# Designed miniproteins, single chains, continued (2), part 61

Each design is a single chain, and the fold is of that chain. pLDDT is the mean over its residues in the fold that is shown.

## One batch from the design tools (miniprotein)

Design m6101
Fold by ESMFold2-Fast:
Structure m6101 (fold): chain A 95 residues (1-95)
Amino acid sequence: MKEEKLKELQELANKIKELIDSDPRVSPEVREQLKAAVDHALRLAKRAIETGDQEAFDEALRIVDSIIATAERYGLDEVVELARKAKEILEEMKK
């Protein structure tokens, strides 16, 4: 279960970064900030899932919410959808 969820989160993170890199609606600076946020959220999610650290889950969820807000601002609908799916996985794993 844990390893399967970690793989799913990694696959979602990779797809999100690929979509960000291919989208002309975001500046290079915003692309790098979003990709860094995705990587940071994934590292926190991995720590949270492996250790049960509730603060790490809360930090990862806050970063995912920030990614969703930024993606919505730029009309990155597929990024929003994938980030919401990652959020659901994190919320399920936290409980």
Scores: mean pLDDT 85

Design m6102
Fold by ESMFold2-Fast:
Structure m6102 (fold): chain A 70 residues (1-70)
Amino acid sequence: SAELRELVRKALEAMVAGDNAAAKEYAEKLAELTGQPGSVVEDALVRGYLLLAAGASLEEAVAAALEVLL
């Protein structure tokens, strides 16, 4: 959904900025909306973050994270 995509984007942007408090708040919201445990949400966000570190676009990282959450 558009809401999930925006939350993943914001979480990844917060992670890149080193804003751990914001990243945690977005991750908790993702867990609530998806019904996934926090560990699965964390795995999804870490995968997106690692793709960004490897030079992928933000949209590619968001798409990869959503594949884990759906």
Scores: mean pLDDT 86

Design m6103
Fold by ESMFold2-Fast:
Structure m6103 (fold): chain A 70 residues (1-70)
Amino acid sequence: SAAERAARADRLYEEYLKKANEMIKQGKSKEEVLEEITRDLGRRMAEASPEEAQAIADAGRRVLDELEKL
C-alpha cells in the first residue's frame, strides 16, 4: 500500500540521517558523506524490487536534500 511504502521510506530516511550524522561526528567532510551515501543508495537501488526502489528513491532524495543544507 501507499502507506506501507511511505513508512518504509521514513525508516530509510531516519537510517541514512543517523549514518550521515555519525560520519560527520567521525570527522568526514560534507562532500565525503554525500559521496558515501550516494554510492550506498546506488548499490541498494540496483538490488531492489520495483516496490522497494520507489521507497529507496524517496528516502534518498530527502536525505540528500537535508545534507545540502549543511
Scores: mean pLDDT 81

Design m6104
Fold by ESMFold2-Fast:
Structure m6104 (fold): chain A 88 residues (1-88)
Amino acid sequence: DKNIEKIKEEIEKIIKERGLGKELPKPTKEEVIEILKIYIELEGDDVKIKEYLEKEDDERKRVLIRAFYLYKQKNPELVEKAIEEIKK
């Protein structure tokens, strides 16, 4: 739970700081869980993630996944902890 909430906060910060969206979309906990499930299904593979983003029609979901990917590159250990929280 706490690691998922931390990812949510960091995604919000990345979106704002990098200008990925003009209006700051506040991600929900449910959206973060959905992104983590997608990440697990794609095996955390950079190529698969890029291909997924090219196929995603939902602009909000693309922004959230991109921000998540940027966070994962800096803090992969915390992402692994959040994945374990979902698998339980």
Scores: mean pLDDT 76

Design m6105
Fold by ESMFold2-Fast:
Structure m6105 (fold): chain A 99 residues (1-99)
Amino acid sequence: MEAAERAADAGFEAGRAAMEGAGTGESSAAAGVAGVGAGTSALIGGRAGKLEEGAEQAVTGARAAAESAETGGGPDSPGVLRGRRAAEEAAEAAREAAA
């Protein structure tokens, strides 16, 4: 359960970082939605006993949020880089929890 919560927190943080990086209304909104979706997926997966799947979906959503921000802010924006890093950390935590 804690692993799913950590993955969810990482997903939300990646979405937030992506929104900051985008700086534009449409790209920022898309990144935020993807981040929230990632966090929610992790929580649902953990509750349903599908912790591994939930964590993987959280990572996928966080990465999508970072890529959405890249469209608005450019690939080297601090928010995009922070979002990608958070997604990688969520993937690591999910794999360790699933092992």
Scores: mean pLDDT 57

Design m6106
Fold by ESMFold2-Fast:
Structure m6106 (fold): chain A 83 residues (1-83)
Amino acid sequence: ATEEEIEELIAAGKSVVLIGKENVDQGLAAIEPGAIAFIDESLFTEENKQRALDRGAAEVLPYEGTIERSRYFPGEGVPAAAA
């Protein structure tokens, strides 16, 4: 996924977590149920993907660039608004 695609998801009110090299465990721990997780391509392993899914990520995708530090964007966060 590109930075523009991630910005569009955030603007659409989606919960997005970017998992980067400096703080992988903190990034994974920030995943809330229904979040979309993007993992740095060099860190996109079955273990990290499974950890993201175990946290309740709706999707786990490789990021085609470099994520130096994990970031999280909580989105609109209102489950009732999705109905």
Scores: mean pLDDT 74

Design m6107
Fold by ESMFold2-Fast:
Structure m6107 (fold): chain A 94 residues (1-94)
Amino acid sequence: PRLSNLERLESMVEGLKKLAEELKKTGDEKVAEEFVNAAETFVLMTRRLDHSDPRVRELIEEAARILEEVLPYLPEKYQPKVKEILEELKRRYE
């Protein structure tokens, strides 16, 4: 159902927020790895979802903001991958 997909996206965005806050506080490489994996899972999920739903688009935009905010706190080795994910998410709002 569309509603359960929305709830899943909401949960994923909340997970990204929590990991971003932890990463900003600790700079922990394990937290950075968990964040990158969560961001990749999120973008893969968005590829399968209905892009005409404005609520889905709002959640993608919120995730993009979180990715931009956390970029300076990521280890250099993860930055290119997160930038690629961010650019894909941004294209969905053009």
Scores: mean pLDDT 81

Design m6108
Fold by ESMFold2-Fast:
Structure m6108 (fold): chain A 82 residues (1-82)
Amino acid sequence: SEELEREATVAMGRIYVAVGNLLASKGELEEAAELYRKAAEIARPADPAVAAEALRNLARVLAALGRDEEAAAARAEAAELA
């Protein structure tokens, strides 16, 4: 069913956030950013709150990388979603 597919999509988004968090904790910030982008893309149509969480984490990692304009954009996008 579409509902089960949605649940699977949300679970996948959460897995990408969790792996991104692990990589960020190890200082692998560029790799973490890519996983957070994938999480936001996957989760957005199914769960905007999970997408917003991924985008907030992306913004934090981008700021740590000195990519301040991209970090601000990710924060703004997260605020729009929830």
Scores: mean pLDDT 89

Design m6109
Fold by ESMFold2-Fast:
Structure m6109 (fold): chain A 77 residues (1-77)
Amino acid sequence: EVEKKLKEIKEEKEKLLKLIEESKKKLEESFEELEKRVGKEKARELIEGTVESMERMVESLEKLELENIEKEKKELE
């Protein structure tokens, strides 16, 4: 039960990490255009905020993985 769920979480996390990498690359490519529109400071703030949000999504998946491990550990007690 927990093993299967952990595998599913790992697979989803791997897919999400790939999507985040692709998104980061696109954001970097868009930075120059964004800088021209809103200025350098605001462009940096927007990009950094977006990257932070993506990193928080990964952290949420890691937390979910840890919670499932803790549940399995308690069942083995």
Scores: mean pLDDT 73

Design m6110
Fold by ESMFold2-Fast:
Structure m6110 (fold): chain A 80 residues (1-80)
Amino acid sequence: SPFEKVLDVEVTPEQLVEMAERALEYGEGSIVYLVGKNGATEGVRIEPGDTPQSIADRLLAEAERLELEPPFRFLVFKPV
């Protein structure tokens, strides 16, 4: 795989900004997922200009659209 999983943690919606800050430390091109009981978001690629809030907002919008159910997991994959 061209990606390495570097983070896999249980999260609450209130923790998403904090977890997105950690994801940003892995840099541009890293992919973030929010996983619920009934599915997962599409991968959110970290791009130039992304903030912890912009990443969290995109994940929350996807979770609401997909009606994702807790408990949630936050996954980060970085390019190898």
Scores: mean pLDDT 87

Design m6111
Fold by ESMFold2-Fast:
Structure m6111 (fold): chain A 70 residues (1-70)
Amino acid sequence: AAERLKKAGYDELAELVAKTLEAAKSLPKPVQEVIRKGLDKGADYAEQGDFEAALKALEEAQAEAGKVAA
């Protein structure tokens, strides 16, 4: 995801993805799956040139991580 975003010219989104994955590595598997799906969706939007939709998808993935108190 991060490398795809850098290649597409979205360095800010690539950094956000890298930070999100690092933060998520210690979270429960269901939360990690939600985050990964959100990051992949964000990368797909970014490759299509929709920066705002990409950012929203990444923010939604982070919000889900923040809500999980297992």
Scores: mean pLDDT 72

Design m6112
Fold by ESMFold2-Fast:
Structure m6112 (fold): chain A 84 residues (1-84)
Amino acid sequence: SEMEKRIEEIVEKFRELAEEAAEALRRGENGADVLQARGKEVAEQLLELESDKEAMKKIEERVSPLLREIREALAAEKAARAAA
């Protein structure tokens, strides 16, 4: 279905964001900057689906682990910078 295709596209973009953030951190770059630049694109796609609660729930269930990993990595980076 069209909805399932849109959900897969959004989940795939979140997976790409997680990989880009991890790669930036490995190179000693600011992962937050990478996420900010790409995050706007994903946010616009989410806004198109926000009225569909079932689609949003499926997206949240599939991306929740990825968002948690990104959030924890960014928090650790911020703490490291504050300690330096």
Scores: mean pLDDT 71

Design m6113
Fold by ESMFold2-Fast:
Structure m6113 (fold): chain A 70 residues (1-70)
Amino acid sequence: MAEERREKLREELGTSPKIKEMIEKAKATPKEEWERLFQKFLEILKDSPLDEASRRAMAETFAWLELFTK
């Protein structure tokens, strides 16, 4: 059951210090910094053979990865 599995994962991850730190980093991140990274990755991906929706999804993923790995 997908909902029960998601609830259990949230409980297990909610007790993880790493997940708490990631949430705090997201809250502390200025919207301007995320937007700048998002635009940077969109610019890089514009030459990719991906469609627009895939490029945007990938740019969002890379922006969040960059923020969480800094």
Scores: mean pLDDT 67

Design m6114
Fold by ESMFold2-Fast:
Structure m6114 (fold): chain A 79 residues (1-79)
Amino acid sequence: SVFEELRKKYKPIKEKRIQEAVEELSKVNTLDELIKKAIELTRKYDIRPQDLVNALLEAGIVSEEEAKRIYKALVDELS
């Protein structure tokens, strides 16, 4: 099935982009710099704000409070 082949190719690419964004964001030292870079990476890789924020939480890079602030900043900037 063409759709199954597209899912196999498309999902790994999206997951890889999110993981690369998380790795880049893990290198920043302040929340303000992390938010600025998250906006840049979300635009470059066409990542959904919720997907990036969930990945950052799962990786333990941000707290729940920081995640809420990042999500709001991404939504406000990308709207």
Scores: mean pLDDT 78

Design m6115
Fold by ESMFold2-Fast:
Structure m6115 (fold): chain A 79 residues (1-79)
Amino acid sequence: MDEARRVATAALEEAMREAVAEAGVADVEVAVEGAREGARRALAADPAAAPALRELAEKLAAENEDGRKVAEAILAAVE
């Protein structure tokens, strides 16, 4: 897998963990905030992360309603 996908995944995971730690709760609103910041960080580090972020968002949206809201936050940062 390419570096862009690794950058996107790492940035999203780190930002979401940080958001949960800061909020003290792991609900969908916190996940949305973390995903938005993670996507922004990924794009700042590597603009080529945009396709990888879209692919991750599509996968999340297919899982459940909470995943769809997280996916919307990622796509808003990319678009």
Scores: mean pLDDT 77

Design m6116
Fold by ESMFold2-Fast:
Structure m6116 (fold): chain A 89 residues (1-89)
Amino acid sequence: SVEKLIALAEEYRKQGKYITAGEIYYALYLEHPDDDTYALKALDNFERVIEQGDPKYFPTVKSMLEELIELHPEDSEVSIRARELLSKI
């Protein structure tokens, strides 16, 4: 269920495993593209991945950010935030 996946993502977030939490929210976004909440929560977690500074995760985060930009209008909050994060990696 969506609720179980959100609970799982929040547990990974509490453990500092932001890449895993972000990927869960990103998957929820792909299943529910009309609800920007999941995309925004994925972005919140990707921002934390970038802040942690481990470069091994940057290619994966970059790919997901680029896809969010392609799937959203240029002036949307999702696209604006994704471009801001891309400028940091």
Scores: mean pLDDT 90

Design m6117
Fold by ESMFold2-Fast:
Structure m6117 (fold): chain A 97 residues (1-97)
Amino acid sequence: MTAVEALRAALASDRTSVVLVAEEDPQYEEAVALAREHGVPIYRAKDVKEGMEAVRKAIDSGKPSLVVVPEEILDKTSVAAHMLARERGADVFVADV
């Protein structure tokens, strides 16, 4: 899904939701603007460890959150985030197109 589609899905969810977006995503600026408009926290990470710490903080917040990672670690972070979210009863939406 696109970054904007992922963020809109998170905003519409009745569960705690995390959106994962690559820093180089074509809709990155639009997604960040939408997140700011709706008061969605934005976390930035440079590696998988920081990304997973951001995902954990996002889930613990109980609010929709946007987590931004480098494209090269998006897939690895996505797999780990989905596992954690399943354990915590949260949703993860990934901007993967």
Scores: mean pLDDT 83

Design m6118
Fold by ESMFold2-Fast:
Structure m6118 (fold): chain A 66 residues (1-66)
Amino acid sequence: SKELEDEILEGVALLSLAVAVVTGASPEEVRRIGERQVERMRKAGASEETLERVRKYMEEAVEKAE
């Protein structure tokens, strides 16, 4: 289902960002990872609400990497 696909993609994106922060990635690298995930999710047809949640988490992850 579309809802399940969106949830899986969101989970993968959030995990990728969390791993980057925990492993000491730079703010620039965290932002690049987040932007790449948002692009992939948009191409997969994720909802704008789901994309907005991932972008918000990306911004929080970037701040944590600073």
Scores: mean pLDDT 84

Design m6119
Fold by ESMFold2-Fast:
Structure m6119 (fold): chain A 91 residues (1-91)
Amino acid sequence: MAQLREELSKLADELIKEEFENDPFTKALAEIYKRLATESEDPLVAGIGAAGLRGLVKEYAKDEEFRKRMLEVLDQLIAHEETLLAARKAA
């Protein structure tokens, strides 16, 4: 998972640079979602961050190959966080 978070961090930085350099509000929102997804120890908070980034990627990412790559990493991270949340609810 540390490798997926590191890869997501790099992809999020690329997305922000390419799509949001001239949009301060969306740039700030993307930075917040990136921080939540890559730095939060709470699976719910990390999942919210990843879902927020997923929404931004689907709406704004213009490069189809980049979009596909980032969505794959995000979907893997979201699935992992959902698994941790399910385990916590079962206890």
Scores: mean pLDDT 81

Design m6120
Fold by ESMFold2-Fast:
Structure m6120 (fold): chain A 114 residues (1-114)
Amino acid sequence: MEAEYLLKHTEELVDTYLQKGAEDPELRGAYLAGAGTALLLTYQYLKGLYLRNPEYEDYLKKGEELGKQGEAYLAEAQALLDEKASDSDYHQAARDAELDALSGVSKAGLDAGR
């Protein structure tokens, strides 16, 4: 099922970002931005599936949980970004992580029809 593939891919991607943040604590906020972006984009794809077919209600509920986790990660990432406002390497790392997350989740979500 396409939603199961998307969920598994998102979990693997988030785990990868959290591991990178643990290995490089100075860039942890940048990787949290990537993780949060992946979770929020996944929620939007699952919501799109539900709007096309109400039988996907369980995936909407799962997506809402992922969305809340994503909002929490983005809030922490924003706080760390504000502390590093003059750090161009941090800002670039955050942008790269967000773009990587968007690319990865978008490819996984294409079969979800969104």
Scores: mean pLDDT 77

Design m6121
Fold by ESMFold2-Fast:
Structure m6121 (fold): chain A 90 residues (1-90)
Amino acid sequence: KTAKIERKGDTYIITLEGVDEEEALEIAEFIRSITDGKVEVERDGDKFIITVSGVDKEQAAKIALYLVSKGIKFEATEEELEEILKKLLE
């Protein structure tokens, strides 16, 4: 199971591989529970793409931590997310 997080301005794009639809929807619902922003889920073959807008750095770090807690291998695209993760995990 892998997750890639990519930032484009104020939007985060989370690509999930090796997860079931149920797990992808669970992740999307967690994100919806912590943000007032827009959360969109799309399926691309065996991948799920979650597009999130209106999240701050703390919320983005919470998402990354949640993915790690589910045993998903996480790849942070932005230096910002990596710095916040280090502060939370160390």
Scores: mean pLDDT 73

Design m6122
Fold by ESMFold2-Fast:
Structure m6122 (fold): chain A 85 residues (1-85)
Amino acid sequence: MVELSDETVAAGRELEEAIKAGDWERAAEAFRRLMRELARDLGVEDALPDAQPYIDAAVEKLRAGDLKGAEEAALKFMDILREAA
């Protein structure tokens, strides 16, 4: 049973609010923080190097305002984290 930390929840809220506001730079930063905190909560920090190219791709897409591209990249690294968990 994995309980999400307050830090992971806060990062998720920050990402959602940044996307709603169209603040893509803030969204990219919040997303990077969310992935780091989530990996810690799941105990899969060792999988972060394998996920890093997809995290970087999602961050780049968010900075460009490409939410769909960011979501596609996010699904790829989430699959990597799930396989590691």
Scores: mean pLDDT 76

Design m6123
Fold by ESMFold2-Fast:
Structure m6123 (fold): chain A 95 residues (1-95)
Amino acid sequence: MISEEILREAARLWQMIFEGRPEDAEPSPEAVANARATLEYAKEKRGLSDEEIRSLLRQLREAVRTKNKEAVEAILDRLGLPDALKRIALTAVEE
């Protein structure tokens, strides 16, 4: 089972990247659902631990904040996001 803290963190990052909402805004139900699916895939298919996921989410937040597109792409690839979603995230970070 995914930690509620990790899920909430991932949902906030999802809405910031894909919905253009502030980090401190309450996560949308869609952001929570998408974050949950991503984290379940990362645990089951990529074999990532809760600590590795926590570290990757922290790195992703910093990469988005600093507009480091290479780091964002590498982290999303490790989490197992589809290429289409990675392209959307990289475009959002360009601003």
Scores: mean pLDDT 79

Design m6124
Fold by ESMFold2-Fast:
Structure m6124 (fold): chain A 82 residues (1-82)
Amino acid sequence: SEEEELKKRLKEIAELLYKITVEKLDELDKKKLKVPREEFQAEVMKELGEKLNNPELGEKMAEAALKGDGEKITELLKELAK
């Protein structure tokens, strides 16, 4: 079903998001850098979009992350999963 395919794609996106987050945290630790949470989340969302060949949607998710708009991020993640 379309709903089952959406759930599978969302799981794949969540796994990739986790991987990107861990890699970026490791990079910050190695450089001894601290960044604001919103800026960090925005960079993670941009890279997620790039890795999934949808950089425009990644930029929109990054903008939502900077605004703290979790509802908009959820909507954009569902769009990415289509």
Scores: mean pLDDT 83

Design m6125
Fold by ESMFold2-Fast:
Structure m6125 (fold): chain A 81 residues (1-81)
Amino acid sequence: SAMEEKKREIFDEAVARARELGLSPEAITYLQLAIQAIIDGDEEGLKALLAYIRENFPEETAEAIEEIVRWAKERMEELRK
């Protein structure tokens, strides 16, 4: 469906942004999990993933992921209409 295609575009753009920022492959893997949680509406899983990222990655990496996550959440809200 058009909605599924737009969800995939948000996922792909989030990953592209992380690569452009020079995030490690490991950090990108956790970002992918976080974006999928947003797409699936898994708020509890997203919070757990973000807590893990803050604890296990450098502050700059965690902040970059949180910024991309915020962007993805805003994009998903726009798809409501």
Scores: mean pLDDT 87

Design m6126
Fold by ESMFold2-Fast:
Structure m6126 (fold): chain A 90 residues (1-90)
Amino acid sequence: MEVEIKQLEIVAESVIAQIGKMSADEAVRLVRKWANGIKYWIDQVIKDEETKNKIHELLDEMVARAEGMSAEEIAELVRETAKEIVELLK
């Protein structure tokens, strides 16, 4: 669990850094790809349905909110969402 949490944090930081170099539309596409990747990983690692459902809901809300945001706002949204997921996994 600790190694997986650290890897999630590192990947989230990489995504945030990439968003800073992108248009808003490109950032939304990256966020969708990241969300799908995290969902796939969660489905393999987490057996608790309640925790999986909460993480899926957070990721779906993040993607919905990212549509119409600036790249800077999307970066902060990714940071906030990653922090909430990490707290659920502790």
Scores: mean pLDDT 82

Design m6127
Fold by ESMFold2-Fast:
Structure m6127 (fold): chain A 94 residues (1-94)
Amino acid sequence: MITITADVSDETKDHMIDTLKEQLEKAGLEVARLTKEDGKIEIEAVAPSTQLPKEIELVLKDLSGNVAASATVRVRLEGDKLRLEEVEIEIKAP
């Protein structure tokens, strides 16, 4: 599970969510759950047990294309599915 705390505009948060979903889908993962609450975003992603990269680099960009945060997340086997390990990312306003 990825937990993001972002002290940024709703437009920036929505852009970050869309780019994260795209990055996860390109890595072969499906978003199973996405919760967005007052500055906090939680994403759970899963895939069938297949040949996926053990590590995925996620990059969060603002609306101007500047890197706001990056994280390397690990993929592990939980039962019959590959899931993201728990990662917390905090983005603070400048």
Scores: mean pLDDT 73

Design m6128
Fold by ESMFold2-Fast:
Structure m6128 (fold): chain A 82 residues (1-82)
Amino acid sequence: MIDELEEKIKKDPSSENVLEELIELAKKLGLGDSESLREFQRAWNELRNLKMYGGTDEEIAAAEKRVLEAALKLLEELKKLS
């Protein structure tokens, strides 16, 4: 259920398993080519790069907020399709 996925993301916006579930759900419901999914994937790639190449705690926290915002926007689009 979309609401359960939203709660998981709010608790841990950097959880790789939860973020992959969101991408799979978006593709399944026809949002694979959507702007919302592209924004979410860009935000998550930025977060992964900061973690891999040693961003500051402040940079990582800001990137996690961007991932959360993009994920919530994508979830709003998914709720409109269900």
Scores: mean pLDDT 80

Design m6129
Fold by ESMFold2-Fast:
Structure m6129 (fold): chain A 91 residues (1-91)
Amino acid sequence: SLLSEEEAAAAKAQLEAHMARLTALGEALAAADPELAARIRALLERLRELGLRGVDVVQEKGEDSPEAAALQEELDRLLEELQRLLREALA
């Protein structure tokens, strides 16, 4: 289904808030390793960018669109990399 303008705006606001919290947590967890902290920040910034674009794509073309599927594949890859880095930070 397509998102309304209000639903899209709310989703983007929630995403930005969640990404800001994840960035702060990533910095705190990786504080002893500045290279790991930089890698986590770069991934979180890319995830934020893709998440916001994903909201736009779902609003314009729907969640079942090929464009939404392509963005979801890229998001899944970045989330797998983030999970790997977070496991490294917590070890």
Scores: mean pLDDT 80

Design m6130
Fold by ESMFold2-Fast:
Parts: C-alpha cells; structure tokens; sequence
Structure m6130 (fold): chain A 74 residues (1-74)
C-alpha cells in the first residue's frame, strides 16, 4: 500500500542520515559505497515482502537522490 511505501521511504531516509553521520570522516566515494550496500539490502527486503519491481525501483531511485544530495553538502 502507499502507506507502507511511505513508511519504508521515511525509515530508509533516517537510516541513510544515521549512516552518513556515523561515517562522517570517510570520503564521498566511501559514503556512496556504504549507501549503495544499504540500498541493495533494502531492495532484497522489499522483494521478499512482495513489492512490485517498478515500486522498488522508484523507492531506490528516490533514496539514491536523497543520499547524493546529503553527500554533496559535505
């Protein structure tokens, strides 16, 4: 449902912010690698939960954009 997707996006954004804060001493390239690993994990979890592939793609693309904007502000 849309509500479940919104909760996933919100929780994932909070996790990305925590990951970037906890790894603040690392290079932008290392931060991107950390985020990519998390997003691959999230993709797997969403597939196992039965989300459609197009929905997963949209969520991951939104989260990648969010993470890149945060990394580029450093």
Amino acid sequence: SDEEVEKIIKGAKEMIEQLLESNSSKSKEQLREIVDSFLKYLEKEMREAGFPEEEIKKVIEELKKFAEELINKR
Scores: mean pLDDT 86

Design m6131
Fold by ESMFold2-Fast:
Structure m6131 (fold): chain A 81 residues (1-81)
Amino acid sequence: SAREREAKLMELTLDVHEQAKELARNNASPEEIEKLKEEIREQVKALFDDPKEQEEMLKQLEALREGVMNAVRYVEELKKG
């Protein structure tokens, strides 16, 4: 169970990374970004019963999404020079 939860969390982390890259490259709308945030919230709630663990994981995955999108946008800006 713990190992299975860890595997699902790692798969979610990889999925967030890939979706965040696509959203940034496609200049996604705030609505499209909000849909990803909602998906993350639902999957975290399914993986963790403890509200504190849910909150900590949501914070980490949101930081990952934001960081990836900012990094992609920055690289695209550098390529324009």
Scores: mean pLDDT 85

Design m6132
Fold by ESMFold2-Fast:
Structure m6132 (fold): chain A 65 residues (1-65)
Amino acid sequence: MEEELKRKIEELKERAERLGFEVVSVSGKHITVAKTVRTVEEYFRGLALLAEAHVEGLEGTFVEV
């Protein structure tokens, strides 16, 4: 369980970074990412990333800067 959790967090972190998000913090099951949103598509990518986290049993927070 703990090893799967670490793997899921790492995969989500890699996806976030590829999309240009900054990983602000990781605490247990919770990951916080930040990005300046310039288009509607960028906003929806952020929401999709949070939805993926939730499906994987993680908690996510998206901060617009």
Scores: mean pLDDT 76

Design m6133
Fold by ESMFold2-Fast:
Structure m6133 (fold): chain A 94 residues (1-94)
Amino acid sequence: NVEKAKEYLRKAVELAKKGEEVEKIEELIRKAEEYFKEYVKKVMEELGASAEDLPEEVKEEIKKILAEMTELAREAAKLLQERGKAPEIAPLKK
């Protein structure tokens, strides 16, 4: 499900670049967040451990995945904000 989370974020960035609907982009970001949360929960359940008791290697892997996802989500959000504030040549020009 980590790959699905990353795919949704990459698609959100792609759609943001192409000028697709803001709501569609936000939905993709939310789906990515849910897949990541499910991944972390599954890892904790499979190891039978609390977050603090996870092996250091597993903690580092989760941190790397979170950093990658945060970077993609930030890129999508920035593009979405730039598009929402982009001057529409006709209707917004005074």
Scores: mean pLDDT 68

Design m6134
Fold by ESMFold2-Fast:
Order: C-alpha cells, then structure tokens, then sequence
Structure m6134 (fold): chain A 81 residues (1-81)
C-alpha cells in the first residue's frame, strides 16, 4: 500500500532526524534538524525543501540529513520486503 509506505517513511525519517537533533551539541543544528523532522512528519513539502536548502550550506548538517534519509530508506525497504 503506497500511502502506508509513504507515511511509514516519513515517520522513520522524522524519528531519526529527532534523534540526530537530540545528539547534536550545536543548538542551531539541533533546531534545524528538529524543524525538518516536524515538516517531514507533517508532509509539508515546501517547508522541507526550504530547510534542506538551508542545511545544504553546512556540510556537517547536510551529512547528518543524508544519513537519516539513507537509514529511513533501509528500514522501510526491510519492512516492504
């Protein structure tokens, strides 16, 4: 079921982004990751794009987001298999 997989992917990504935010020592990075998690969970594509554009300016933040996306994708694939 396409909608169920999309919802599961959004929940997993949001969870991993919140974990990264909680582990971050930089309050600015933590706040950005938390805002991105909220936008992903809400399905707000415009806000997600805006926050990703902001994150892309810092390679450390961009790497954390890419790792969260890759991990969420692996977990969703394991559940769909």
Amino acid sequence: EEAALEALARRELARLLREAAAASEDPEIAALLARLADAVEAGDAEEVQRLLDEASKDPETAALILRAIAEAARRVEALAA
Scores: mean pLDDT 80

